# Designed miniproteins, single chains, continued (5): the designs that were tried, part 80

Each design is a single chain, and the fold is of that chain. pLDDT is the mean over its residues in the fold that is shown.

## One batch from the design tools (miniprotein)

Design m18958
Fold by ESMFold2-Fast:
Structure m18958 (fold): chain A 110 residues (1-110)
Amino acid sequence: AREALEDELLAEAERLAAAGHSAEEIAEELRKRGYDAVAVGFDPASAPEAWVAFAERVREHEAAGARPTILVAELGGPATAEDLTALNERLYAEEGRTISLIIFLGPLPP
């Protein structure tokens, strides 16, 4: 059931993005469905510290009282598979995180 739910959420987010919806609009739609979703912008061109900036955006949401389960990550430019893997691993390494799904929107590697 969990894998099917994650696939459904990813497919819905991709469908909304293809229809021209922003990451924040997608996060709001997921919140209307009862999920703790927040939108976070990320530009891979800010490497080598891009993951630090991404993690700090998440911490800013947490400081504002949010406990996000789903992140909708808007990419400001093309990202490599290694960039996305590093961000995912670094984010989940943070103690006390409630994040279970990261949805990346934008120019993904082929």
Scores: mean pLDDT 68

Design m18959
Fold by ESMFold2-Fast:
Structure m18959 (fold): chain A 114 residues (1-114)
Amino acid sequence: DAEGVLKALEELKKKYREVLEEYERAKKEGKPVEGEVEGFILYAADLYKEWEELVKKYGNLENYIEAKVEELKEKYNMSDEQQEKYRKLLREIYELLKKLAKYAEELLKERPPV
């Protein structure tokens, strides 16, 4: 249902924000990043790359978001309020993934080539 989709996105946003804050704290304190946090950052970078390719396919982020809103509006009969909340969540998640992808590049530069 629409509420289930919105709740799942809120939980994803919360998790990505927590990972971002934990990485930034470790970096500020000069401490090593925990393996679980590093793994999550690398996974988020892969997901961002997939979203970036979709954004390119649709022309820009707003076109991609509108295409997704239209899909879920039809599937779940979303209200205007639910549609706006979904747009906001997708934008916020995209920005979090973008930041995590940048940190993934920093982490990969410190690894020996495999």
Scores: mean pLDDT 83

Design m18960
Fold by ESMFold2-Fast:
Structure m18960 (fold): chain A 69 residues (1-69)
Amino acid sequence: DALDAALADPNATVGDVLRAAGVPAEAWPGVLDRVRAATGATLTLDTKVGDLSDAEKAALAATLRELTA
């Protein structure tokens, strides 16, 4: 799974994860807003996966899986 591979790469950015999940660029702000609502964290497209907390990674993964289900 491209999403699981991107989330396992600490050098990937949040933008790389969104691209791997197949999310169109116009939807990216909505994904970031959902993660902020769930965790209180403000993520950017340049935020590294390795810099995310376990809670932030879980919220990002859950949001993307909801959008792709």
Scores: mean pLDDT 80

Design m18961
Fold by ESMFold2-Fast:
Structure m18961 (fold): chain A 56 residues (1-56)
Amino acid sequence: SENIEQGIALGELYAQSGDLERAIEMYEVAAKKAEEAGSELAKVARELKERVQREL
């Protein structure tokens, strides 16, 4: 996915289904793409990743 918002949405879907490891992976990819694009969504994706990591 090239869409940052789509990456975040996929991460959220995995988190809701209990697949925390894949949620982290999707949020990490979204964060990197957002950083490359200079998007504030990088912070959102990182915060979502950190929250899921606390559940592991």
Scores: mean pLDDT 81

Design m18962
Fold by ESMFold2-Fast:
Structure m18962 (fold): chain A 80 residues (1-80)
Amino acid sequence: GQAEVEELLKKPLELIKKALEKFPESVEEALKLLEEARKLAEEFLELALKSGPPELIEKAEEILKEIEEAKKKILEEEKK
């Protein structure tokens, strides 16, 4: 139910956190973790669109937005 959905949402959030922790040491590893998080969040959004409540769609979109923001920050630092 809802608790299982929250657990699935935790996985991409943990990957974002790990990516930001590794960012100063390894840009490549950080980007790889964010790409994994993006794939999980995209799968989540697809499931939410097919049979989920609107709240689930909103949460999936928020996570995808956080991933894009983190990726942009990492890529900006790589260019410096």
Scores: mean pLDDT 77

Design m18963
Fold by ESMFold2-Fast:
Formats: sequence, C-alpha cells, structure tokens
Structure m18963 (fold): chain A 55 residues (1-55)
Amino acid sequence: MSKTDLIEKFSEAVVNKDFETAKKLHEELLKQTDPDSPLAKTSEQALKKMEEEEK
C-alpha cells in the first residue's frame, strides 16, 4: 500500500472518530516515514487528541 493511500485512510479514520483504525494506520505510516518528519508529528498529534477525547 502506498504512503499516499495510508495518509488518506488515516485522515478518513480521524474524521470518522474511528480511533482503532486511525491507530493501526498510523503504525503502518510510521514504517514508511521518518520520525522527525512533519507528517509523523502531525499524525501523532491527531491520535493524541483522539485519545484525549476518548477518556
């Protein structure tokens, strides 16, 4: 699966408030992205906000 496909699906999961799917896609994205990239940091921030809303 391409990096672009992972980004699109991750964004969709975030919009749908599907935390489990977003977390899974984020893990796959990190395998293809440098940890220091803006993309990695942005996706991590999105997951962190979702986690805070779930509590």
Scores: mean pLDDT 75

Design m18964
Fold by ESMFold2-Fast:
Structure m18964 (fold): chain A 63 residues (1-63)
Amino acid sequence: SDEVLARAAEITGLSVEQVRLVAELLARNNGKVSDEELEELARRLGVSVGQVERAGVAIAALL
């Protein structure tokens, strides 16, 4: 888990803590999230939607 989060952080430029929040959102929704949920999380983290999407894809691929 920690290795997956660190790798996703390197790919996206997010912090490990930000990537962990993305992973938690994916876990709650069985790996499927709406565009609205991605936009909301991006706004809360102060990052782009593209960064959240890239983190989600990286986490899913590394599971």
Scores: mean pLDDT 80

Design m18965
Fold by ESMFold2-Fast:
Structure m18965 (fold): chain A 65 residues (1-65)
Amino acid sequence: TTRKVALDIYAIGVAIEAGASVRIEERDGTLVVTLEGADPAASERAAAEIREHAESLGLKVEVRL
């Protein structure tokens, strides 16, 4: 759906700004976003931003650090 594509693009952008690698997978209607970065504070902020954006789109998301 268009909302999933929007979240994918947002998550990639936020991860790049945090200096983190991102993987996005869909499992049983839930988007699983995995972030791996050297800065824990930046990665945690990125995770919070991704969760908030997903909620605004009505999407189920699980963010893994």
Scores: mean pLDDT 81

Design m18966
Fold by ESMFold2-Fast:
Structure m18966 (fold): chain A 56 residues (1-56)
Amino acid sequence: MKTKEEIEEALKKVPIPGVDPETLRLALSRVKSIDDLKNIPGVDDSTAEKIKKALE
């Protein structure tokens, strides 16, 4: 299970220009798959994959 703190640490490894870290943290805490990450504003397929790997 991923906590908010773990998600915030993952965000340090994946720079996403134009996306608020707060928005990313909230979205990541609610996603079930990498496909859901693509619904975050400013996140493309490659960025979503990097976030998924950073969370693992």
Scores: mean pLDDT 62

Design m18967
Fold by ESMFold2-Fast:
Structure m18967 (fold): chain A 60 residues (1-60)
Amino acid sequence: SSEEFEKNRKLIDSLSDEKQEEASKIASEYIRKNKLEVNADGIAKAAEYALEELKKKGLL
């Protein structure tokens, strides 16, 4: 949903610069690997994936 997209975006923006950089790299790789369109839906999926990966790494 648009609310979840905004919530996840705000959460990422609240992270340290180092964690934001890591999230950005994970999201970019996810988009490329899965050939997602760079639009609101694709970006939302990549952001959700990046947040889950940060949690797995103990960065959240």
Scores: mean pLDDT 76

Design m18968
Fold by ESMFold2-Fast:
Structure m18968 (fold): chain A 97 residues (1-97)
Amino acid sequence: LSEELWLEVELALTLMIVSLAIKEAKRGNYDAAIELAETALKRVQELAERSPHRDLLNEAADKLQKAIDALKSGNVEEAIKYLEEARDLLAEAMRSL
């Protein structure tokens, strides 16, 4: 497996996790949304260390952290916005491969 193909697969999986976090937040399953967002954050941080698109991935990590903080403080609408912004940044990073 090439480094590029590995990065594409990991970005696609991380994007799916973020999409699931958005769905759980919209369903009112905030604990599940937090766990999924924290999982995605860890993955994005690991990917940023190995990616030429580190700036996009660092921005996605910042959005995921803000989403987690917003969920923990009960600001669900703001959290969903940050999760959607993180998803869009991850999609952009994947398109740039």
Scores: mean pLDDT 87

Design m18969
Fold by ESMFold2-Fast:
Structure m18969 (fold): chain A 95 residues (1-95)
Amino acid sequence: MSEEEKRRFAETLLRAAQGAIDSADLAISRLKKMKKENPEKAKVEAERLIKQLRDFIAYLESRLPEVPEELQPALQAAIDGLRTKLAEIEKVLKE
């Protein structure tokens, strides 16, 4: 892959990761409301989101070595952000 293609790929990963963080924030808000109305449905939905986020984090981590060194800190920060959202979803289930 050319250096230009590597940069475009990294930018695509960064946009996807940020989109996933934003989507997780909306999902957490919906889960908190759902838990008050139907705790069992909230549990099923949270377990689905946890699996999706874990799979996506694993994918991003597997691709990190292919990202240009100057963009690796930004992708790592996005991965850390997704892990924080994962922990928030798990906390909503336990409360």
Scores: mean pLDDT 85

Design m18970
Fold by ESMFold2-Fast:
Structure m18970 (fold): chain A 63 residues (1-63)
Amino acid sequence: MSALNKAAVAEAEKALKELPLSGEALEKAQRLLDVARNGGSVEELNEEAKAFHEAAKKEGIEV
């Protein structure tokens, strides 16, 4: 997709608020959402998603 759908961003935000994410995982999730909201590049989204996945794995969450 060339651009993110606002509905997809809203769903991701709700998922973030529902999850009991701590410290690093929460911050990485917020960074990912911020990039998505501001229309970041695919490269930026992939980097932030990878950082979030790594932080979540350290907390025992597979995403």
Scores: mean pLDDT 69

Design m18971
Fold by ESMFold2-Fast:
Structure m18971 (fold): chain A 95 residues (1-95)
Amino acid sequence: METLKKRIEALIKAFEEMLKWAEEQGREDVAKALKDAIDTLKKAYENIDQLSEEEIRRIIEDAVRKVLEAISGDPELQKKFNEIERKIMEEELAK
């Protein structure tokens, strides 16, 4: 549970950082996908005690998939996503 909770927290931070960038670049499609993913992850986090670990993993997978789908075909966006996610995940999971 703790690892999944930290994963959600890290992903929310990563997506919020990417959302600011996407809005600055006028990427409405990416911004919408990020907002939807952030909302989904925040709801899962608030209801974490009511969800199974399997349900939480599925929610995370679905949110990440939707963001990746929105940035598909844009190698620069994909690289930025990977860099931001990696840095934030390392920071949050390192304790």
Scores: mean pLDDT 77

Design m18972
Fold by ESMFold2-Fast:
Structure m18972 (fold): chain A 118 residues (1-118)
Amino acid sequence: MKEATGSATAEFDAPPGSRVTVEGTVKVENAEIVAFSIALTHDGKVLGTATGTAKPGEEVTVSVSADIEGGRYRVAASVTVKAEKPGGKATLTIKVTVESDGRVETREFPAVEIVAEP
């Protein structure tokens, strides 16, 4: 069995006094998630991390929330998948929700596909 690792980075701006929620979702087909992590950072400081694993045919969603002082923020996600059969793949999606002053904005980032071979 071969392991495949994929990563995604998303950057976003948020106003002062915002609450930010980052959700990472991995959907697997004919593969399992052996490692999945997301980290929310600002100027090299880690504000929060979350990790998860999933068996074949499952979805995993992990989330990080932080109250923030405004500026530009970065999400880094890493997924390692393992396939026992041909056609093993995982799809990673990142969704960021910014809540500020009674307004809610949700941004979805392009999906990343990770292909694993047996």
Scores: mean pLDDT 79

Design m18973
Fold by ESMFold2-Fast:
Structure m18973 (fold): chain A 100 residues (1-100)
Amino acid sequence: SMAEKLLEARLAALKDAPKVEQVRSLVALATLLAMNGDLESAFRAIDEVERISGNKELAKKLREILEKISQNRSDIEVVKELLAETLKLTKELEEILEKE
């Protein structure tokens, strides 16, 4: 799919980037894919976040929120709250990686 090609291109571009930048970029891509209803490709991007960070708990929480975004795409208020939660989890993950 086009989404798979975008993920592969993003991973190639991020190969030598700091882990914080890789995670931030991949979560942003996953969020965009979930908002477009492509939950399968969104989860593949989060699988890469889990691999890079080693943080299975935050990856699981991100998958749960992205699934809710995909299910509630027509409800702007619900999507706004879920996007804020996604940003909060991304910041928490970045802070953990910066302390390693």
Scores: mean pLDDT 85

Design m18974
Fold by ESMFold2-Fast:
Structure m18974 (fold): chain A 67 residues (1-67)
Amino acid sequence: SLEERRKKLIEEIKNLSDEEFKAVMDYLENYYGIKIESKEDLIKFVEKYEGALDVVEGAIATVRALK
């Protein structure tokens, strides 16, 4: 469900290292023009916008694949 996806994504965001989180912020700004300043801001973004789930999930997957 959408609620389960959101909860899972929020936990993934909380578990990002500082380096991974910076890479996710950079990805969102460069590819989507979305400026995120903190993990709290990113969590609020995914809570507010349904369309944010696919975008943020893709960003995290991309950052983790580049390790």
Scores: mean pLDDT 84

Design m18975
Fold by ESMFold2-Fast:
Structure m18975 (fold): chain A 61 residues (1-61)
Amino acid sequence: MSESERYAEELIEELEAETDPDDEAARLYIMILRQEVKENPDMSKEEIEKMVRNVRRAIEA
């Protein structure tokens, strides 16, 4: 696992801990986020943070 992938997983775990486990839409957003990081392992920490922030905003909307 790359440093970026590990960093993303840490942020995603924090997001999951703050999310209702029964929220199907939120689980789908998190799954998409994980898939996107796996497909782009050279993604910067700043890009990962932006994506996590966007997903968090989508869940809260």
Scores: mean pLDDT 78

Design m18976
Fold by ESMFold2-Fast:
Structure m18976 (fold): chain A 68 residues (1-68)
Amino acid sequence: SSLAEQYNQQGKELFAQGKYEEAVEKYKKAIELDPNYAEAWFNLARALAALGRNGEAAAYGRKAQELK
């Protein structure tokens, strides 16, 4: 798997543990490596929503939809 996919997977594991801030960091690393990684943008939006950061979640969710 690519390094971006590995960071996305780490983010998913942290999200499953309720570690939303740490999940955000991993998803951001995935996006830095692959800016067209729609799943990572979507997962970032979901983690931000779980943190109550709804404005940021909406912006990143829109980016994920544009890449789909």
Scores: mean pLDDT 89

Design m18977
Fold by ESMFold2-Fast:
Structure m18977 (fold): chain A 76 residues (1-76)
Amino acid sequence: MEEAEKLKEEGEEALKKGDNEKAGEYFRKAAQLYAEAGDYESALEAYGKAIEAYKDNGVKSLELLEEAQKVQEKKL
């Protein structure tokens, strides 16, 4: 999905600029779009990047881990 890949690229650019919060938002949106498309592998990868971007925000990281676990259950 072109939109999800674009969001992933925007997340990588935000990380290069040191904007971890914005990077996490882009990766989360990319993960959600991948999951909606049934691409659970790409969705889990993007959730992992979002969780890492939010590593200093425990609440946000836990919310994303919960979303990722739901996607992982669908993959199995």
Scores: mean pLDDT 80

Design m18978
Fold by ESMFold2-Fast:
Structure m18978 (fold): chain A 111 residues (1-111)
Amino acid sequence: SEESKKGQEQTDIMNELMEKVEPLKTLAEIEEVLATLSDEELELLKDYLLEHFKALGVDEEILKLVEELLAKGRSGLAELILAIKAVEKGEEVKIPRQKKIAEALKEAVLK
């Protein structure tokens, strides 16, 4: 279906992004990678991340934080990507809002 094609495109963009940011350690480096994306690819990633957090069943407070970060553009998206990467690697995040997002992701994955 066309919806399945869009979902696959979003997943492919996200997977490519995560591979590129895997060796990176700072928000600035992740923002440089995000600067290589087109406006259309950036919007597909934002939609993917928002729907991903909704599908995980995170609290409304966490969804509002995600929406606020996505509204900030590349800098907010970089913060979300860093939090996701930290959860995958079992690393701690230093920013309090990123800690809340990381804890919500860990709880959702374990349930």
Scores: mean pLDDT 77

Design m18979
Fold by ESMFold2-Fast:
Structure m18979 (fold): chain A 60 residues (1-60)
Amino acid sequence: TGLTALELAIARMIAAGLSQAQIGERLGISPATVSRHIRRIMEKLGLSSRAELAAWARAH
């Protein structure tokens, strides 16, 4: 996959049920930056929703 290590970590945290605020706190970045990463990850994987991203991350 074309995901960076950071993008993969974010995808897995989403699969674990973490909010943008919780992910931001763990990574030392703003929730807005987390949201931009989520959008980019979905674009790279051809996914259209957060639920699809969570399902993808659980399978990988």
Scores: mean pLDDT 85

Design m18980
Fold by ESMFold2-Fast:
Structure m18980 (fold): chain A 65 residues (1-65)
Amino acid sequence: LPEFLEGIRYLKAGDYEKAVAAFEKAIAADPSDARAWGALATALEFLGEYEKAAEARAKALALSP
């Protein structure tokens, strides 16, 4: 998804707030994409949003075989 790749670019640049927004758009387009949920958790962790990061991580694990 273009939004997922955009999120990864922001994550690598250290723009974690924009990375979160991009991954949220990717999840809105495909809520079953475990990679997008995992990347969202990582971006939230860098922002110090630990509770939200844990929720996103749990969703990623539930979707991954």
Scores: mean pLDDT 84

Design m18981
Fold by ESMFold2-Fast:
Structure m18981 (fold): chain A 63 residues (1-63)
Amino acid sequence: MKEIVLGENPDVFLTLLTKDGTYLVRTAHSKLEEALAPYKGKFLGLSGSFTLEQAQVIVRVVS
């Protein structure tokens, strides 16, 4: 599993299931919550419940 760390003090992580593998994304709650507020019901807590394009947008927005 590939790990992506966003920010200096990550206290939140997401498991992203993509066509190319599984990613563990770690970031600070304050950064993640603000960036993902419009999409919270779709992305947080459930791997495989969104598309690769949606997962890439998350990483891009919070990085």
Scores: mean pLDDT 48

Design m18982
Fold by ESMFold2-Fast:
Structure m18982 (fold): chain A 79 residues (1-79)
Amino acid sequence: SEEAREKFLKDLKKVYNDFLDRLDKAKTIEEMEQIKNDFLAKVEELLEKYGIPEEERASILASLQRFLDHLIEEKKKKM
């Protein structure tokens, strides 16, 4: 439903903003990797909670993994 989609996007935005705040404060590569893994786990839980099919979840998580790896590499270059 439209309401479920809006609720999902709100929950996702909250989780993503928390991720960005934690990543901004991270000082070590190990912290960045932990923050990435925590975020991926939370997104997977949200996708399952909102009934996203397994194949779509796998595709979304794979794309998200690549995006997050890129963000971490860019942050490493600025350290």
Scores: mean pLDDT 85

Design m18983
Fold by ESMFold2-Fast:
Structure m18983 (fold): chain A 62 residues (1-62)
Amino acid sequence: GRVIAVARVPYPKDSPEELALREGDVVEVLEELDEEWWRVRNLATGEEGIVPKSVLEVVEVR
């Protein structure tokens, strides 16, 4: 199923594998890697990376 989330807060990128997010960015959750980190794709830019799940709010599951 497709999982859509929105960035609740801006997230600055600290390492190459991470994805920088602006507040309100819409992402697709690709993988839940562990309890703290999700791999996502930014739907506006197509960029992929890992982010803390705490910065995301899941808004749609299909």
Scores: mean pLDDT 82

Design m18984
Fold by ESMFold2-Fast:
Structure m18984 (fold): chain A 55 residues (1-55)
Amino acid sequence: MTKFEKAKKITDEYSRKLEEVLRRGREEGLTPEQVQAEVDKIRAEYEKKLKEIEK
C-alpha cells in the first residue's frame, strides 16, 4: 500500500527530527521555549505532509 509507505516515511522523519531536537535540548541544555518552538515547527510540517497524502 503506497499510502502506508509514504506515511511511514513521513512519520519516521518526524520521529527522527523530534528525537534529535529533544536529545540536543537535554545534552546541550537548550531553553525549554526554544526546544518547544522547534518541536512545534517540526510538528506543523509533519501534519502538512501527512494531510497531503491523506488528501
Scores: mean pLDDT 78

Design m18985
Fold by ESMFold2-Fast:
Structure m18985 (fold): chain A 69 residues (1-69)
Amino acid sequence: KAEEYVQKAIEALRKGDFETALKYAEEAIKIDPENPLAWRIAYSAYRLLGDFEKADEYYKKAVEAFLKR
């Protein structure tokens, strides 16, 4: 479920498909919002797409999710 979407998001990032990586990271976040890796993938994808405002937002969420563990 969430881990499967994280894996697909990582594979999309590896291929340079940042929009697809965002799609899968968002699905993983919906299933497990406390998974910091899903937030970090979305952060990386937004940064690589040049959306620095969204990247900063998602980075903060990744830190929050990490600290909850």
Scores: mean pLDDT 82

Design m18986
Fold by ESMFold2-Fast:
Structure m18986 (fold): chain A 65 residues (1-65)
Amino acid sequence: MDALLEEFFRLAQEAAEAARAGDLETAVRHLEKALEVARQLSEMGLGTAYEREVEAALARLREQL
């Protein structure tokens, strides 16, 4: 479980860094991976907040691409 949380936050951080640098394509790729991890966290009973936040961020970035 901790390894999945670490991977999620690492991917989210990398996406945020890419977005701040203006590399929206790389940010989307990192968020897509973060969404896969967030879905696993939801299935493990940690709730859907992580999944919903990533879906919202992806939708906003895809509109910008």
Scores: mean pLDDT 82

Design m18987
Fold by ESMFold2-Fast:
Structure m18987 (fold): chain A 55 residues (1-55)
Amino acid sequence: SAEIEEAKARLEAHLRAQGKPEAAEKVVAMVDELEARGVSEQAILTVIDWMIENS
């Protein structure tokens, strides 16, 4: 979804700006895996928000 892609891009950009390109790559892979498993958009957005707060 557009919301997931936007949130994913924001988190990836944040991590890359911190000099953590490997973490950024892992976050993208994690979100893609959650989508592939059919996890709800709300749950994915919650996970992304939690990652931003805790990374």
Scores: mean pLDDT 81

Design m18988
Fold by ESMFold2-Fast:
Structure m18988 (fold): chain A 67 residues (1-67)
Amino acid sequence: SAIEHLNEAIEAIKKGDVEKAREHLSRALLEVPKELQPIVQKALVALTNGDYDKAIELLKEAIEKLK
């Protein structure tokens, strides 16, 4: 599910596993509603820039909007 991929991405970021986080985010982008794709994409950009705290914050927002 999208929520599982987003949670797995957050845990990967916390562990410093950027490659695994990117894999989970790519899967989440295919499964989240269209209106949530921009926030997940913004989190991916933050991750690529090394802004891990911002990436986690954005992913938590996406999860809350999916509940």
Scores: mean pLDDT 86

Design m18989
Fold by ESMFold2-Fast:
Structure m18989 (fold): chain A 61 residues (1-61)
Amino acid sequence: DIEATRERFEAWRDAARRIHDELIAEASPEERPRLRAEEEATLAAIDEETERAVRELEERR
């Protein structure tokens, strides 16, 4: 359902954030800006997918 779908994508978003935070903490200063940009892009992609999935489910009702 819509609620379960949102919870699933929220969990993915949280996992992605944790993984990128760890990578950034271990990275060299030169790599950190790139990793931060990748984190933002990943989170944005998850948000876009969340909205698309929810919209599709709502259209089926």
Scores: mean pLDDT 81

Design m18990
Fold by ESMFold2-Fast:
Structure m18990 (fold): chain A 83 residues (1-83)
Amino acid sequence: MKLKVTIEVPETGAKVELEVDSDTPFGLVLREAGVKLPELTAEDQLEALKKIPSDTTVGELFEEAKKNGYIEAGKLRFTVEEV
């Protein structure tokens, strides 16, 4: 299924939205976000990966985000919704 992932840097208000398949690994989504969002540094990505393994699927993130409305990992905030 298609899911929309919003990745925010709450300290700056910067955000990027990506539409991906539920089977897409988090590490790939995070890398794509870093290309589109210049404020998302390699260090911010590494800190997020300490909380969320790179092979976690977007579908698994969607289920986790449904519990609390969002997921925080390092300096980043993630929301996931159906498209």
Scores: mean pLDDT 81

Design m18991
Fold by ESMFold2-Fast:
Structure m18991 (fold): chain A 92 residues (1-92)
Amino acid sequence: MADDPALAEEMLREARRQVEEGNWLGAMALATVAGSMDPRFRSESYVIMAEAALRAGDYKLAKEMATKALELDPDNERARKLLEEAEKKLKE
């Protein structure tokens, strides 16, 4: 059976809430699954994963995820900002 696009979108909304609540592992898991279910959400899933990684202090992972988001959507200003923030933290 094919993936449910409505479920993928709901999982991304929940992943964003998990980031706000400080549950970085939950956010990473939900975003990863949502991006795998629907290619339309793959760039957004990488953005959420980058945010979760950055807030967890994993700056190398945050840079990797933001870079993947930019490879899919080069005009994604949020992904570019996350990449710049992660690179700044890696220089500290």
Scores: mean pLDDT 82

Design m18992
Fold by ESMFold2-Fast:
Structure m18992 (fold): chain A 87 residues (1-87)
Amino acid sequence: HMEEVLADPEFEERLALVKEAHRRIVKLGDEIIKADPSKRSEVTAREVGHILRLIGLVLDGASLEEIRQEADRSIKEFEKMLEEAKK
């Protein structure tokens, strides 16, 4: 079974952190694009870049703390972009 192969509790927790970060980043990106449609391409490229970086950390076996720190940094970047777009 696939779950037996992924039986490491930390691996599942790391994936859960990335999934939550992905949901928050996508939501913020959609709000930025809604506020400023001219930023669609930039926002989409940044979303892909941040998500790939987080996935890379999981695959490299980075700690939960490191993944959480990177996720928080990414989310704060998008929150700042949204504030600037909402003028």
Scores: mean pLDDT 80

Design m18993
Fold by ESMFold2-Fast:
Structure m18993 (fold): chain A 61 residues (1-61)
Amino acid sequence: SSSQIKQVQQQINELNDEMDEVLRRYERGEVSPEEARKRLNELHDEMKKLIDELNKLRASS
């Protein structure tokens, strides 16, 4: 549904904001390269799932 598509798009936007924040914290020396890499990998995995869900919703609409 259009409502579900909007919800997934919002989640993607929020996830992009989280990735940007991790990079800013890394640039400020607030997190180690190891911690930043681990968190970004987790966020990328979540992003892949959301993109897959979005594609399925669009294919059925």
Scores: mean pLDDT 86

Design m18994
Fold by ESMFold2-Fast:
Structure m18994 (fold): chain A 74 residues (1-74)
Amino acid sequence: SLEERVRELEALGKTATKEQLAVIAKQLYTIGQQAAQQGDLELARRAYRLALEFAKKAGDKETAEKAQKALEEL
């Protein structure tokens, strides 16, 4: 499920390198979009918040800005 994927990516993010965090953030952003399209706004918010957090830690400004905007539009 999308919820399981979010939990797995959150756990991986705890020990990830900066480069891995950028990849995880992009994957969480995509999951957030999928959850929003399915009407699961709670899961979408969680995925976007994690994407924003990990993108910021990775220094990925583009992904961070996309996740922030997605959260504001939910």
Scores: mean pLDDT 89

